# Designed miniproteins, single chains, continued (3): the designs that were tried, part 67

Each design is a single chain, and the fold is of that chain. pLDDT is the mean over its residues in the fold that is shown.

## One batch from the design tools (miniprotein)

Design m10323
Fold by ESMFold2-Fast:
Structure m10323 (fold): chain A 82 residues (1-82)
Amino acid sequence: SSMRQQIILEINNRLIRAYSIAKKNGAEDIEAEVLKAAEAVNRSDWDAMRAELERVRARALELGLEDIEREVDRAIALVDQL
């Protein structure tokens, strides 16, 4: 459906922003996990995507990277709408 496609597009936009912020901060482990989440999206594996995003959230919280945490929280909320 058009609405499902719009949600997937927004999820991908959130992942792109999280990746960009991680790269600027030298958070290579977060970069790697965001790429795994993006790969899960390409497979339509929403459970795997959620698991990878929860790992990113935990690591961003540990490092105090609130902007990444915000983008990831929004992506998780969007997955719940699929």
Scores: mean pLDDT 85

Design m10324
Fold by ESMFold2-Fast:
Structure m10324 (fold): chain A 79 residues (1-79)
Amino acid sequence: DRNEQKTKELLEQLKAELGFTEKQARIILQAMKLENKNLVEQEEAVEALKGATDAERQKIADQAERLVLEHMAKKVEAE
């Protein structure tokens, strides 16, 4: 699947080029999907992170984790 291949490429870019852990990289991509970002918008967001400072990258990772945890908590509460 082309979409699965693109997701793997974005995960590798987040890990290899931006220094995120696999868990952080997966959470960042999951947060983008929860925000209804398509693959092109996800690729653009990853490219923007390459020009960001370490502090900005950490802030994005922290925001992504919070968004994912909030969404999971609401899903558990609703189910």
Scores: mean pLDDT 79

Design m10325
Fold by ESMFold2-Fast:
Structure m10325 (fold): chain A 97 residues (1-97)
Amino acid sequence: KIKEAIELIEEAIKLIVEGLKETDREKLEEIAERLEELAEKLEEKFPDNPLVQEAARLAREAAEILKTEDTEDLKTLLRLIGIILSLIGIKFELELE
């Protein structure tokens, strides 16, 4: 059960890392839409798990950043890196439960 949440979080981390390397607006929008789909799956499948709900919130935040902000801006990159680190922390905490 929890292994599926961990896999979805790992996929979200990979998508955000792809977003860090991308400057094409259309590709950034595709990555953001995939992050939103992952967030919906996390929210739907694990509604009572607060760590998984926080991971979903972070995935949605990353999606909005990729859609609306310039990924070549250092502050935007640092925010996305912060989200990646938070998701890694949540993944690790879920693996310990």
Scores: mean pLDDT 86

Design m10326
Fold by ESMFold2-Fast:
Structure m10326 (fold): chain A 66 residues (1-66)
Amino acid sequence: SKEELLAQGRKVLDLEGPPAAGQAGGGTGFFHQFLLDHNLDPPPLEELLRMTREQRLAYLEARIAA
């Protein structure tokens, strides 16, 4: 369901941690892969790296709502 996708995406974002912990350590890659696996039209990794956790969550919510 959409609620399950959102819950799983939130877990992935939590795994990435705060922005400093998400740098180059593969955290952003987990969220990017999650978006790909669920056909949620992911932005390029470079764009995703510019996003805060809140922006990534808002992006996830928007993709699921579409």
Scores: mean pLDDT 70

Design m10327
Fold by ESMFold2-Fast:
Structure m10327 (fold): chain A 83 residues (1-83)
Amino acid sequence: GKSIELLKKGLELAKEAGDPLAIKAISQALRLVEEGASPFELEVMLGMLRIILGVEKLIGASQKTIKALDLAIEGLELEIKSR
């Protein structure tokens, strides 16, 4: 669905940016969605992605890294709202 498409697009951008933290975090979010994780687990992962986005902004990460995390957050928010 649209949630998975956004998460996959975010993962592609994170790989292009070469950011290991963003790649791992978005990969884990995608895996949780694909495995049908509980709403609670998805909310915890959403909180973690938001914290990672804040850290990446503070350390001056590339615009690709920021965009990748924004897309993953949007995808995960849509997945949670659909349940």
Scores: mean pLDDT 89

Design m10328
Fold by ESMFold2-Fast:
Structure m10328 (fold): chain A 64 residues (1-64)
Amino acid sequence: SSAAQREQAIATLRKLLGAHAETLSDEELELLVDALERVPDDGPSMAELVRALLEDREAFLAAL
């Protein structure tokens, strides 16, 4: 189901973020997953978006 796919996406994102996942609220994590689901097929991958978030968290979140 879409709900199970969403839960898996959030779990994957938390694994990629590691310790940085603790600095994000559940609402911020859901917003990030929603943004990732809206990325076009030729857009940045989840790993590239996580890298951008880790380089400058505030600038990345402000751009969402």
Scores: mean pLDDT 67

Design m10329
Fold by ESMFold2-Fast:
Structure m10329 (fold): chain A 75 residues (1-75)
Amino acid sequence: MDAEIQREVGERAARALAELTGLPLETARAALAGEPLTPEQEAQLREAERTRPEAFAEAERRLREEAERLREEAE
């Protein structure tokens, strides 16, 4: 169940992050999943975080809210 919850929350957060920052979806997914990034993806992420820190905060907030919602449903 936890893995399914993490997958659902991660996909929604990745899409939100990509839309808010303009990052490629695959870069946003890898970053939020804690997967190894290529040097190009890491550079994209650092630049977006520097220029749009509010978008990262919003994505993290959405991730937390979705996790809480799914946890309430799965308890």
Scores: mean pLDDT 72

Design m10330
Fold by ESMFold2-Fast:
Structure m10330 (fold): chain A 71 residues (1-71)
Amino acid sequence: KERIRQQILDLIGQLAGPSAKDAVQTILAAYEAGILSPEETLQALGRMLDHFQVPEPQKQQILSLLQQYLS
């Protein structure tokens, strides 16, 4: 799971920069702390990717990795 988490953060850092990476890391930390459900985490990260204007193909790649991380 840590490997998938790092892949998500690295991809977001490359595509949208360090502020986006920090925001996503906060969302993942909230999930890890039991504050967010898997569904809430998917919704929050999807909204974050849209806010930072991540292109659809890369957004789908990141969401696919996130689903693997959440399962």
Scores: mean pLDDT 82

Design m10331
Fold by ESMFold2-Fast:
Structure m10331 (fold): chain A 83 residues (1-83)
Amino acid sequence: MATLTGDLMAGTSRIGTFTIGGDGNGDVFDQHGRLAGRIVGDVTKVGGVGTLLSTDGRPTATVETVSTDGTNGTLEVVSSRSG
């Protein structure tokens, strides 16, 4: 099962970390290690796109996988304006 862990970025700033399980769904933690939300979508490959959900399941951002080494990855917030 694929497990991917890494940094969640907004531009040049690390806003948190993530862990994605073998089902492709993940947990997001803030810079203090607190659970901040969920990720759903195909984010296990470079160029993969997912949705960042709050702890209440509300969409907050779109994220894209910008790098991965198979174990660690980096997700970038692509849009802070969903409209």
Scores: mean pLDDT 76

Design m10332
Fold by ESMFold2-Fast:
Structure m10332 (fold): chain A 64 residues (1-64)
Amino acid sequence: DAAKRAAAQAGLVKAVKALLEGKITPEQAFEQAVASLTAAGYSEERARELAEAAVAGALETLSL
């Protein structure tokens, strides 16, 4: 499970980084994060929770 967790984390970081660089929308970052988490074996509900938290954290870092 360590490998699946590492893959999920890498996917989240990639989506958040693209969002912070202004290359994708928050909605696209959320979709990419959910896809990475579900591919890593997380449930849909858990994947959405983690993706929402990651995207929210990224948006708090941006000057809005």
Scores: mean pLDDT 77

Design m10333
Fold by ESMFold2-Fast:
Structure m10333 (fold): chain A 88 residues (1-88)
Amino acid sequence: SHEEQLLLDFLTEWDAKMRELGEKFQNVSDDEEEKKKLVEEIKKLIREAEAAYEAVRPQLSPELQQLLDRAMQTFLEEAKKMIEELEK
């Protein structure tokens, strides 16, 4: 369905972005400026994810909204943990 395709497109895009972010996180140097740069990149991705989430969610059925909500929560929790680790 169109709704299932919208959800799949969202999940595919944000899975790819999270994988790229994870690779950058694992390879970031102990340099404070590089860590700050990555924190700002993560914060930008959070804002972009929130905007995409707000745009897609109203177009989905309640069941698909629940799946989207769980995916968004997982993304935000993972992104927050990366920021907390980088700011240690």
Scores: mean pLDDT 87

Design m10334
Fold by ESMFold2-Fast:
Structure m10334 (fold): chain A 68 residues (1-68)
Amino acid sequence: NIYEKTKEQYEALLEAVRLKRAGAPREEILNVLKKYFDEETAERITSVLEKMNDKQLEIAEKNLEEKL
């Protein structure tokens, strides 16, 4: 559907992954995601990121960079 928001959503996901890798608090990651995602989706993404190790986060970061 809404193409105008797709790039912004990928940029928010990339920022969230980078913040998680930098050791930012959960609330900061959630606030970045809530700018472009609804609260339920932002919470779900944050919970997934919390379960990822640094190697998995690095792969996610590279994959998101390639989409931008």
Scores: mean pLDDT 81

Design m10335
Fold by ESMFold2-Fast:
Structure m10335 (fold): chain A 101 residues (1-101)
Amino acid sequence: MSELERMRQVVDELEELFPWLSDLPPLSVFPDWEKKVKNPLSLSIIRKMIESGKIRSAEEFKAAVLTMIQNLKDYYPPDSPWYHAALEFERHFQELVRRLL
């Protein structure tokens, strides 16, 4: 399996487990997202970066996903269900990295 195929598999498995993280949070519910997050990333944006060649390596891919995780932790309150979901996402990502990358 190529490195690109392994990165796609990581995104696919994360989207299956966390389908609500496929897209950016809806502005109708989270209108201040743009004020707090200057480099917005979602799984669909990261997938597009892989397909367009903006992400060319596992290291660049890991950096993008870690930035996405940090954006979630910075935006959502630590006691919120969305913050806890970000921690679960991070754990699953770390497991996928060990297995596939």
Scores: mean pLDDT 82

Design m10336
Fold by ESMFold2-Fast:
Structure m10336 (fold): chain A 87 residues (1-87)
Amino acid sequence: MDELKKRLATLEQRLQQLESRLRQNQDRLSPSVVQQIQDLLQLAKTFLDMAREYIRQGDLQLAASYLKLAEDQLSQAESLLDKALSE
């Protein structure tokens, strides 16, 4: 239980950092790239919300699965942002 709650908090912080970084750099990015990153961050947020709900329900296996899905979306968003800012 504590491990999943700590993981959730870490991923929520990472989401906030990526959203902030996207806002700070949006003028340097094409609208299509901004939209792609926003879609990935929105999907990550949805998965984090689902993970929180499954933690509340005591379904730790589904909670862990949604945390993994959120981490994968955040990693994709970070990679796209890093690549776009390097151009």
Scores: mean pLDDT 87

Design m10337
Fold by ESMFold2-Fast:
Structure m10337 (fold): chain A 62 residues (1-62)
Amino acid sequence: SMAQLERGKELLEGAAGLSEEELQRLGTVLGRSFGLSEEQIAALGAARTAEEIIALLERYGP
């Protein structure tokens, strides 16, 4: 839902100081909660920044 996307973006924007691995984990967990495909989840797991993960979630989410 849009509310889940907004909440996910808030978590990622508050994620100053998370490692690349922690950001990728958070992105994949959010992607699974949105019902994204395995290919889309793999893209989230390969992202390197919070901004990149947010952009992918906005692109693939509701």
Scores: mean pLDDT 76

Design m10338
Fold by ESMFold2-Fast:
Structure m10338 (fold): chain A 65 residues (1-65)
Amino acid sequence: SAVEAVKAVLNSSITDLRFKAQMIAKALEEEGYKPSPDFVERAEELLKTIKDIDELAKALVELAK
C-alpha cells in the first residue's frame, strides 16, 4: 500500500530531510500517485512537525492525493 511504501522510506537510514522527501515522492509515484510540483517542499515541512510515524505516513499520502 502507499502508506507501507512511505513508512519504508521514513524508517530508512536517510537523514537528509529533502532527500527523504524526494524518496517519498518517488515511492508514491510508484504506487500510482501524482504528487504536485510543491509536494517535496510541503513533505519536508511535515517531516519537521509530525513526530508519530503512522500519522506522518498518512499525512504524506493525503498530501499526494
Scores: mean pLDDT 86

Design m10339
Fold by ESMFold2-Fast:
Structure m10339 (fold): chain A 89 residues (1-89)
Amino acid sequence: MKKIEEAKKHLEKGKQLLDEGKYREAAVHFIKAARLAIQAAEDKGNTEEAQKARDLLNKGVKLLMEGKYQEAARYFIEAAELGIKAAEN
């Protein structure tokens, strides 16, 4: 419950920063959102959806390392949203 609320807060902050063109700062918040959401989904027992969200997070990290900030953000957002959905069930 608390992890889902924190994940949603970081997701919203990330989207705000993305709109402001602060792509690197947005990525930090999106990664935090995704990690919290994945943990919440695992706590709920939705391990398959949590693993899928983790794969999306890993793809985003690779893109971030390549400097593809906007593309990385899309994968992190997908990971966070999938994790939140799985945690809320």
Scores: mean pLDDT 85

Design m10340
Fold by ESMFold2-Fast:
Structure m10340 (fold): chain A 77 residues (1-77)
Amino acid sequence: MTTTEWEMRVSFGGKESTFRVTLTPDGELHIEEISSTMDLQEQIDFAEKMAKVIVNSRGLKKVTITLRSGKTIVVEK
């Protein structure tokens, strides 16, 4: 299976965050924050909700989201 990379842009309440997403062949998804207009708590809350939803997708076993603050959120299936 091929490693796939793409950019994800999300808008919420007039605020925007851009992420780089990498899917590995072994079912790990790495999401790195590139830019955000959200405050730190909004970034954390959004990332935690996103990780919990995404990890339930087919073929995924682990989702790692790294915020620009250096905070990392990890969710496993």
Scores: mean pLDDT 79

Design m10341
Fold by ESMFold2-Fast:
Structure m10341 (fold): chain A 83 residues (1-83)
Amino acid sequence: MKDETIKLAEEAVKYAQKALELAKEIGRPSKYLEDLLKRAQEVLERAKKGENIEETYKEAQEIYKMAKGFLKRAENLLAEKKA
């Protein structure tokens, strides 16, 4: 439970960081992705403290979903440029 929440938050941070790297390569404004990465790091800190685990888990899931969505959009833009 706590370990699952920490692992999910770590995944959210990694996905947000990957999305930010891809956005930089595409030349898109990265401010929103930088904010998403910061939020992911804050959620990871809360998970490690074990505070409000249920809410922290839900927040980690939302950030993970948003980061994954941005990665898909960035991948589609790269594929379109190559095609």
Scores: mean pLDDT 77

Design m10342
Fold by ESMFold2-Fast:
Structure m10342 (fold): chain A 93 residues (1-93)
Amino acid sequence: SEIARLEEEIRALREKVAEPASDEVLERAARRIAEHIARVAGLPPEEVEQLRESILQGLRTHMRLSDEELERLVELLLRGVEAALEAERAAAA
C-alpha cells in the first residue's frame, strides 16, 4: 500500500536527530501543506489560516528535522493528502 509506505517513511524521518529546521523553513512548510490541503479539499479561506497555524504548531512542537528532511516530509505529506482525497472521490463516485 502506497499510503502505508508513506506513513513508514514519515515515521522514520521523525525519528532522526538532526539540527532543527529554521523558523523560516517551518513557516514555509506549514503554508505549503495548508495551501495544498485547502486547494485539494476545497476548504474555505477562513479555514486555511487556522490549518496553517495548527500545522506550524505541530511542526514546532514535535519535529526535530533538518531543513532538507522537513522538505522531504512536506513532499510525502502532500502526496499522501492527494492520494487520500483522490481515493475518497473515487469511493464517492
Scores: mean pLDDT 69

Design m10343
Fold by ESMFold2-Fast:
Structure m10343 (fold): chain A 75 residues (1-75)
Amino acid sequence: SKRDIVNAILQLLSKNPVITPEQRREIARAIYRALAEGKSIEEIVKTVIDVLKKHGVPDEVIEQIRKTAEEVLKK
């Protein structure tokens, strides 16, 4: 489940033209670091959202990422 959620988030980030390649790399590094530290999926999702908010990514895009993670969690 953790692996599936991480893959879904990374895939969504790669397809979104609003998110820059630099921001995608920073988020990917943060995700892999959190996984290595044994963080929960909820903590990983929060970390992604916090990085996006810090870089001024629109709330609409952040909400799409949150919903995608939530849908994968339900599966």
Scores: mean pLDDT 75

Design m10344
Fold by ESMFold2-Fast:
Structure m10344 (fold): chain A 82 residues (1-82)
Amino acid sequence: SMQAEVDEIIAKLLESYREGLEVAEKVMRKELTPEEVKELVKEKRPEILELAKKFRELATPEQQAKLQEGMDKIDEEFAKKL
């Protein structure tokens, strides 16, 4: 169903968001160079852009809120590590 497809997109976008914050945390700890960050971003870029496009086209306001709530929860988890 379209609902199941959007839920899968939300899960993948949230995973990507978490990975981005983990990369930022490693940069802050001087565990990653700018060159290593660039390579990680380059590898993931096409998939993330396609997921974002589908989300924009298919997501209801309720599903948009679900993505935002998931991102807020991840932000809260990472704020506790600072």
Scores: mean pLDDT 84

Design m10345
Fold by ESMFold2-Fast:
Structure m10345 (fold): chain A 76 residues (1-76)
Amino acid sequence: VALGVPDEVIEKLRELGHEVTKYDSVDEIPEDTKTLIVHNVDYEKLAEKLPKLKNLKRLISLDRDVPPEVFKAFRK
């Protein structure tokens, strides 16, 4: 699952055998998501959504500056 990720990165992930779905907003992310890749997202909304993603095992950011609140929400 990818949010805000460039199409070139999505294409490469699909070439590596990953089934990747691109979403335009945090609200569209399914609650059963196991791997989430983010780039230039609304991190405040993402932090609120993360506690609902009970099956989320991996959060990958392509951004340098991810707020600590996002990682705190993921580890709950």
Scores: mean pLDDT 66

Design m10346
Fold by ESMFold2-Fast:
Structure m10346 (fold): chain A 101 residues (1-101)
Amino acid sequence: SKEEEEINKLMLEKLLEVSDEVLKEMLEEDPELLADILKVVKPLLESEDEELRLLALKVLQKLAKVAPELFKKYGGVELVKPFLTDENEEIRKLAREALAN
């Protein structure tokens, strides 16, 4: 729903405000949280709205940086790979950065 999409967008925007250190600690205490975040991110990656795809890639890059092994385990790498050829240069850059971890 539109309401669910707006809530998910706000959730991801707030996640980007969390420090790398705090997010790493949260994921170490609850690894399943990364899987849950990926479920929220996945619909935004399929959006025709460039701003929603950009937000999703910023979150994926941050997760890959903070918890690279957990990111790989839950299929984060596979979610990022198609965006290496995205029409948006910033999205392509974030995809490369996510895969560099």
Scores: mean pLDDT 86

Design m10347
Fold by ESMFold2-Fast:
Structure m10347 (fold): chain A 81 residues (1-81)
Amino acid sequence: EETVRLAARRDVEELLKQLAPDAGDTVSLETVREALRKMGFSEEEIDEVIERLKAASPSDTTVPLDLAVEILTEAVLRRTG
């Protein structure tokens, strides 16, 4: 279980870094949407993930990278297991 989560988290981190190498400690919601699309999520699923990120972040345009990784990892795990 933890091994599967760690692998999914690594894949999410790599994808976000590929899409936004200049992201630093934050990532844009546009980058998150693009990552989710590349992972095969539907528009409805993408909107749900973005809504969760907005609820956990005071910004409407960016979220902390760690938060994005955590929520995206959880979304991936729900789809694959």
Scores: mean pLDDT 77

Design m10348
Fold by ESMFold2-Fast:
Structure m10348 (fold): chain A 77 residues (1-77)
Amino acid sequence: MVVEATVTVDTGRPLTPEQAEELKRFAERVRDELPGVLSIEVEAEGDTVTFHIVAENREALARAAMLVAKKALELAS
């Protein structure tokens, strides 16, 4: 019924603790504002950020994945 994905983003450098917290807050906003998104978990480790996304459908999953990946890359730039 629900769909799940793990999205891994290579940021090319480690995020600062402040950037990691901004990314977690962004993921919380995506979960709250995007219909059909049930959870987004964020793990920042080294030069990689991993998102675990649970959604009601593939369309919500794809939109959430795109938004959080884009934000991670913007913070790393």
Scores: mean pLDDT 85

Design m10349
Fold by ESMFold2-Fast:
Structure m10349 (fold): chain A 91 residues (1-91)
Amino acid sequence: MPSPKEREVILKLVAAEIQVVGLEVEADLLERQGMTEAAELARKAAKEVRELVERAREYFDQGEVDKAQELVDEAFDLYLKAWEEIERMKA
């Protein structure tokens, strides 16, 4: 049975998967608008977030819940910074 902390990490991992999809969708929209540099930034961020989420899941599967939380929080920080930079490029 998952602990409350394990449930929190599972929910964060699911949220991170949604974040990756969001960045990939935004990259496609930016590419269609001719914003090639912003699209490339979004694709790179999606890849980096995905890699962090995969590592977090691996630690979670090994019972290293604290390390998994650290990596998923890092993925979220990277996601926020990427969106901030994309919005700056649109201005």
Scores: mean pLDDT 86

Design m10350
Fold by ESMFold2-Fast:
Structure m10350 (fold): chain A 55 residues (1-55)
Amino acid sequence: MIKLPPGLTLDEIARKFGVEQVGITRRNGLSGDHVLKEGEIVKVRDIGKSFDVEV
């Protein structure tokens, strides 16, 4: 599991990992403007990329 600091937006995470934001938002049922809280786990799913991120 990859750990990131809290307060990041989903767009920032998508940019950091080179994935499309929609692949994060749809998989986790979140809006594109969602700000991650400490302890939140986000599933990242894209072509060739499948991992979980903990904030």
Scores: mean pLDDT 71

Design m10351
Fold by ESMFold2-Fast:
Structure m10351 (fold): chain A 70 residues (1-70)
Amino acid sequence: MLISREAAEKAVVRLLLEGKISAEQAQAIGRQLKTLPEVITAEQLREIALAAGLSEEVAEELVRLALELQ
């Protein structure tokens, strides 16, 4: 499933505002997203989230939220 980079960035901001991820984690994910094309896969977003130290549950929430924000 495809996700726009913009939607992924909005989802990261939303989780940060809800206190589900740290500012450091949000920055790490945002930095990685900027190295990718404007459209990414749900798998790529999940891998980035896990690499930034998010739990599997929070990474799954990030992917679902990004799909909703498209």
Scores: mean pLDDT 86

Design m10352
Fold by ESMFold2-Fast:
Structure m10352 (fold): chain A 71 residues (1-71)
Amino acid sequence: SPLVEAIAEVIQRYFPVSRALALQIARLLLDRDGRLVDRESFETLARTLRIPAELWDPLYEELLRVEAEHA
């Protein structure tokens, strides 16, 4: 999916993770309909992945932009 790959690229810009791991995280950030998860679901995942809270707003805003480009 082009959206999954675009989200994986965003993740790799924020974190030094492999492409394979970034793609797995990207899939977790999409719901069953292939849309970006809501803010509450994103925050739950971000806490699980131990993402620093100061990165949540800029990261989620960039993910929303990427989703809009692939709508």
Scores: mean pLDDT 87

Design m10353
Fold by ESMFold2-Fast:
Structure m10353 (fold): chain A 71 residues (1-71)
Amino acid sequence: DVNVIDMALYLLSLGIIPKDASDEEKLRVGRNALKKYDKDGDGKLDEKELKEFEEEIKKNGKEAVAKELGV
């Protein structure tokens, strides 16, 4: 399962979070992603929820997803 730190690092690797973002900004964007896609509210994304997020990126693009996550 993907926690907030894992999500922040994943979003950084995709270029959704800017490379020079502060740790506070990285965690904020990671939390926003979890809040949007964590359907069971456990503070983690399972494999299914992570795939739904990946499909959103494919459909709407990285820039649109970054905006939705508050970047």
Scores: mean pLDDT 78

Design m10354
Fold by ESMFold2-Fast:
Structure m10354 (fold): chain A 85 residues (1-85)
Amino acid sequence: NPLDKAKEYVEKALEILEKDEELYKKVMKEIAPLLQEFVLAVADEDVEAAKKTLEELIKKLEEIDPDNPLIKEAIEYLKKGLESL
């Protein structure tokens, strides 16, 4: 299931960000609403909504700190999630 695979990549991206507790707290404040939208899209089996929320998550992470290595790695996993859809 492409949605289950996309969810796995999002979970991997979050795990990478959790390596830095302060960065993780900052990022979660900014992306929590989009993560909720993504979870709802997966629950509703809405592939187009899941694609849209992943694209918005990638954009938000790039706006937060594009030079941070953990953010760069997290973005790569989100892109893999998007490619799986």
Scores: mean pLDDT 87

Design m10355
Fold by ESMFold2-Fast:
Structure m10355 (fold): chain A 73 residues (1-73)
Amino acid sequence: KLVDIVKGYIYYSLGKKALENGDKETALRYFELAASYFEKAGYPALANRVLADGYEALGDTEKAQEYREKAKA
């Protein structure tokens, strides 16, 4: 559980770094990995929030809104 949370934050950090470098495709893959580790850790709301933030940063407003609503539930 703790290891999965740590990995989630590591991949989230890598995704943000990829965005800073303009690599949107790599950023999305890292956000998806971060979300999967947060789900494994038992934090599905956090996983959905990370995906929403990632899709919003990539300009996919429809998917960002979908995951944002899932994170609220």
Scores: mean pLDDT 80

Design m10356
Fold by ESMFold2-Fast:
Parts: C-alpha cells; structure tokens; sequence
Structure m10356 (fold): chain A 85 residues (1-85)
C-alpha cells in the first residue's frame, strides 16, 4: 500500500531531522488518499512527532483521516507511527 510506504519514509525522515522532507511525504500520502484538504493537519501532526508529542500526533492523524472519510486506513497509519516514532 503506497500510503503506508510514504508514511513510513516520512517518519524515518523526521527521526533524521529532515522535517521539511517528511512533510513532502505526508502531503503525497494525503493526495493519494484524496484528502488534500487535510494536508495542513498532516503537516501539524509531523511537527508534533518531531517535538516528541507522538500521542498528540496520532490524535491529529485520526481526526484528519476521519474528517476526510478515510477511517479505513486509520488503524494502519497509527500502527506505523507507533512502531517507528
């Protein structure tokens, strides 16, 4: 699943200190899901992960995915974030 690959790469970039590049990957993930209107929320969640606020980032991603009608992938995204962040 391309979305999970993009999210995984994005989290690795955050851990390397490449936050701006991570935001590019999360923007691509949002576009592939058809939720371009949720891009600002995804960018905010990336900032939260970079600050060590992983639980708050997970809540932000869940909210954005729910508002975009993509609850179907929410659990997979949360699992990847918890494993890698």
Amino acid sequence: DDVIILVSRGIRLIRQGNVDQAKDYFRQAARQMGIDDQIPQFEQAVDLISQGNVDQAIQQFRQALSQGGRDDIGDQVVRVIRMLA
Scores: mean pLDDT 83

Design m10357
Fold by ESMFold2-Fast:
Parts: structure tokens; C-alpha cells; sequence
Structure m10357 (fold): chain A 88 residues (1-88)
């Protein structure tokens, strides 16, 4: 399965992007998580992680500058996956 989550925010100063991905224990195979963070005036950040079957992975990215933030997370795996993204 493939799941995508996107969050957008206007950052007044520093902000934190938090991405949570979870893989079902079904099929016993890991899922792959890709996080892309785009901020006005900054170079895009891309982070990848592997989610073990039945496990949850949390990625936190600290953004130091103000400006509009768009964070997109894609979770991909042979079993059910869930993904969420927040900007705060």
C-alpha cells in the first residue's frame, strides 16, 4: 500500500515538522517512509526511513527560518501503512 500525508503552515519563526509512520505486522516486511519538506527561500529537505513490521517511526525536522512550509510524507509497503505529518 501507498499512503501520503501533506501539511502546510506559515511559520512566523522557527518550526518543527513531525512525521509519524506505522507499518502493519502483516506479511512481515518493512515499509519505506520518504519525507520531503519545502520552505520558501530554502533548499528542499528529503529524509528517508524504514519502518519495521508492526513498528512506528517518528521523524522530527527543526526549521530555523520563517516562511511558508509544505511537508509531504509518503509511506510505501506490501502491507497496510499509515502516515501523518504536523507542522508546529
Amino acid sequence: MIQTATAEAEAEGESIVTVTGRASPEDGKPAHLTVRVEQEGEEPLVVEATIAPGQTVTISLHLRRPGRVTATAVAEGPAKVTVSVEVH
Scores: mean pLDDT 79

Design m10358
Fold by ESMFold2-Fast:
Structure m10358 (fold): chain A 84 residues (1-84)
Amino acid sequence: MEEEVEKTSKKLEEALTKAGEKAKPYIIEVGQLAGLSTEEASKLTPEQAAKALRDRALELIKKGQYKVAKGLLDAAKDIIKELE
């Protein structure tokens, strides 16, 4: 599971960075998935957004919430597909 988190967060950072201005609505979505408000999420860089999702997924794994963590990773993978 942790390897999946690292792989997905790295791909997400790359996809958001490559998309540039087009990434803005997806950065907000990623931040919200990580538990941030819309206002906080809107201020994130691609690197910060990917890190927030990574940190949230790892926190959920540490708490034994594997299904919730998988849901976050699946949502991130959908965003990556939309950006690529």
Scores: mean pLDDT 84

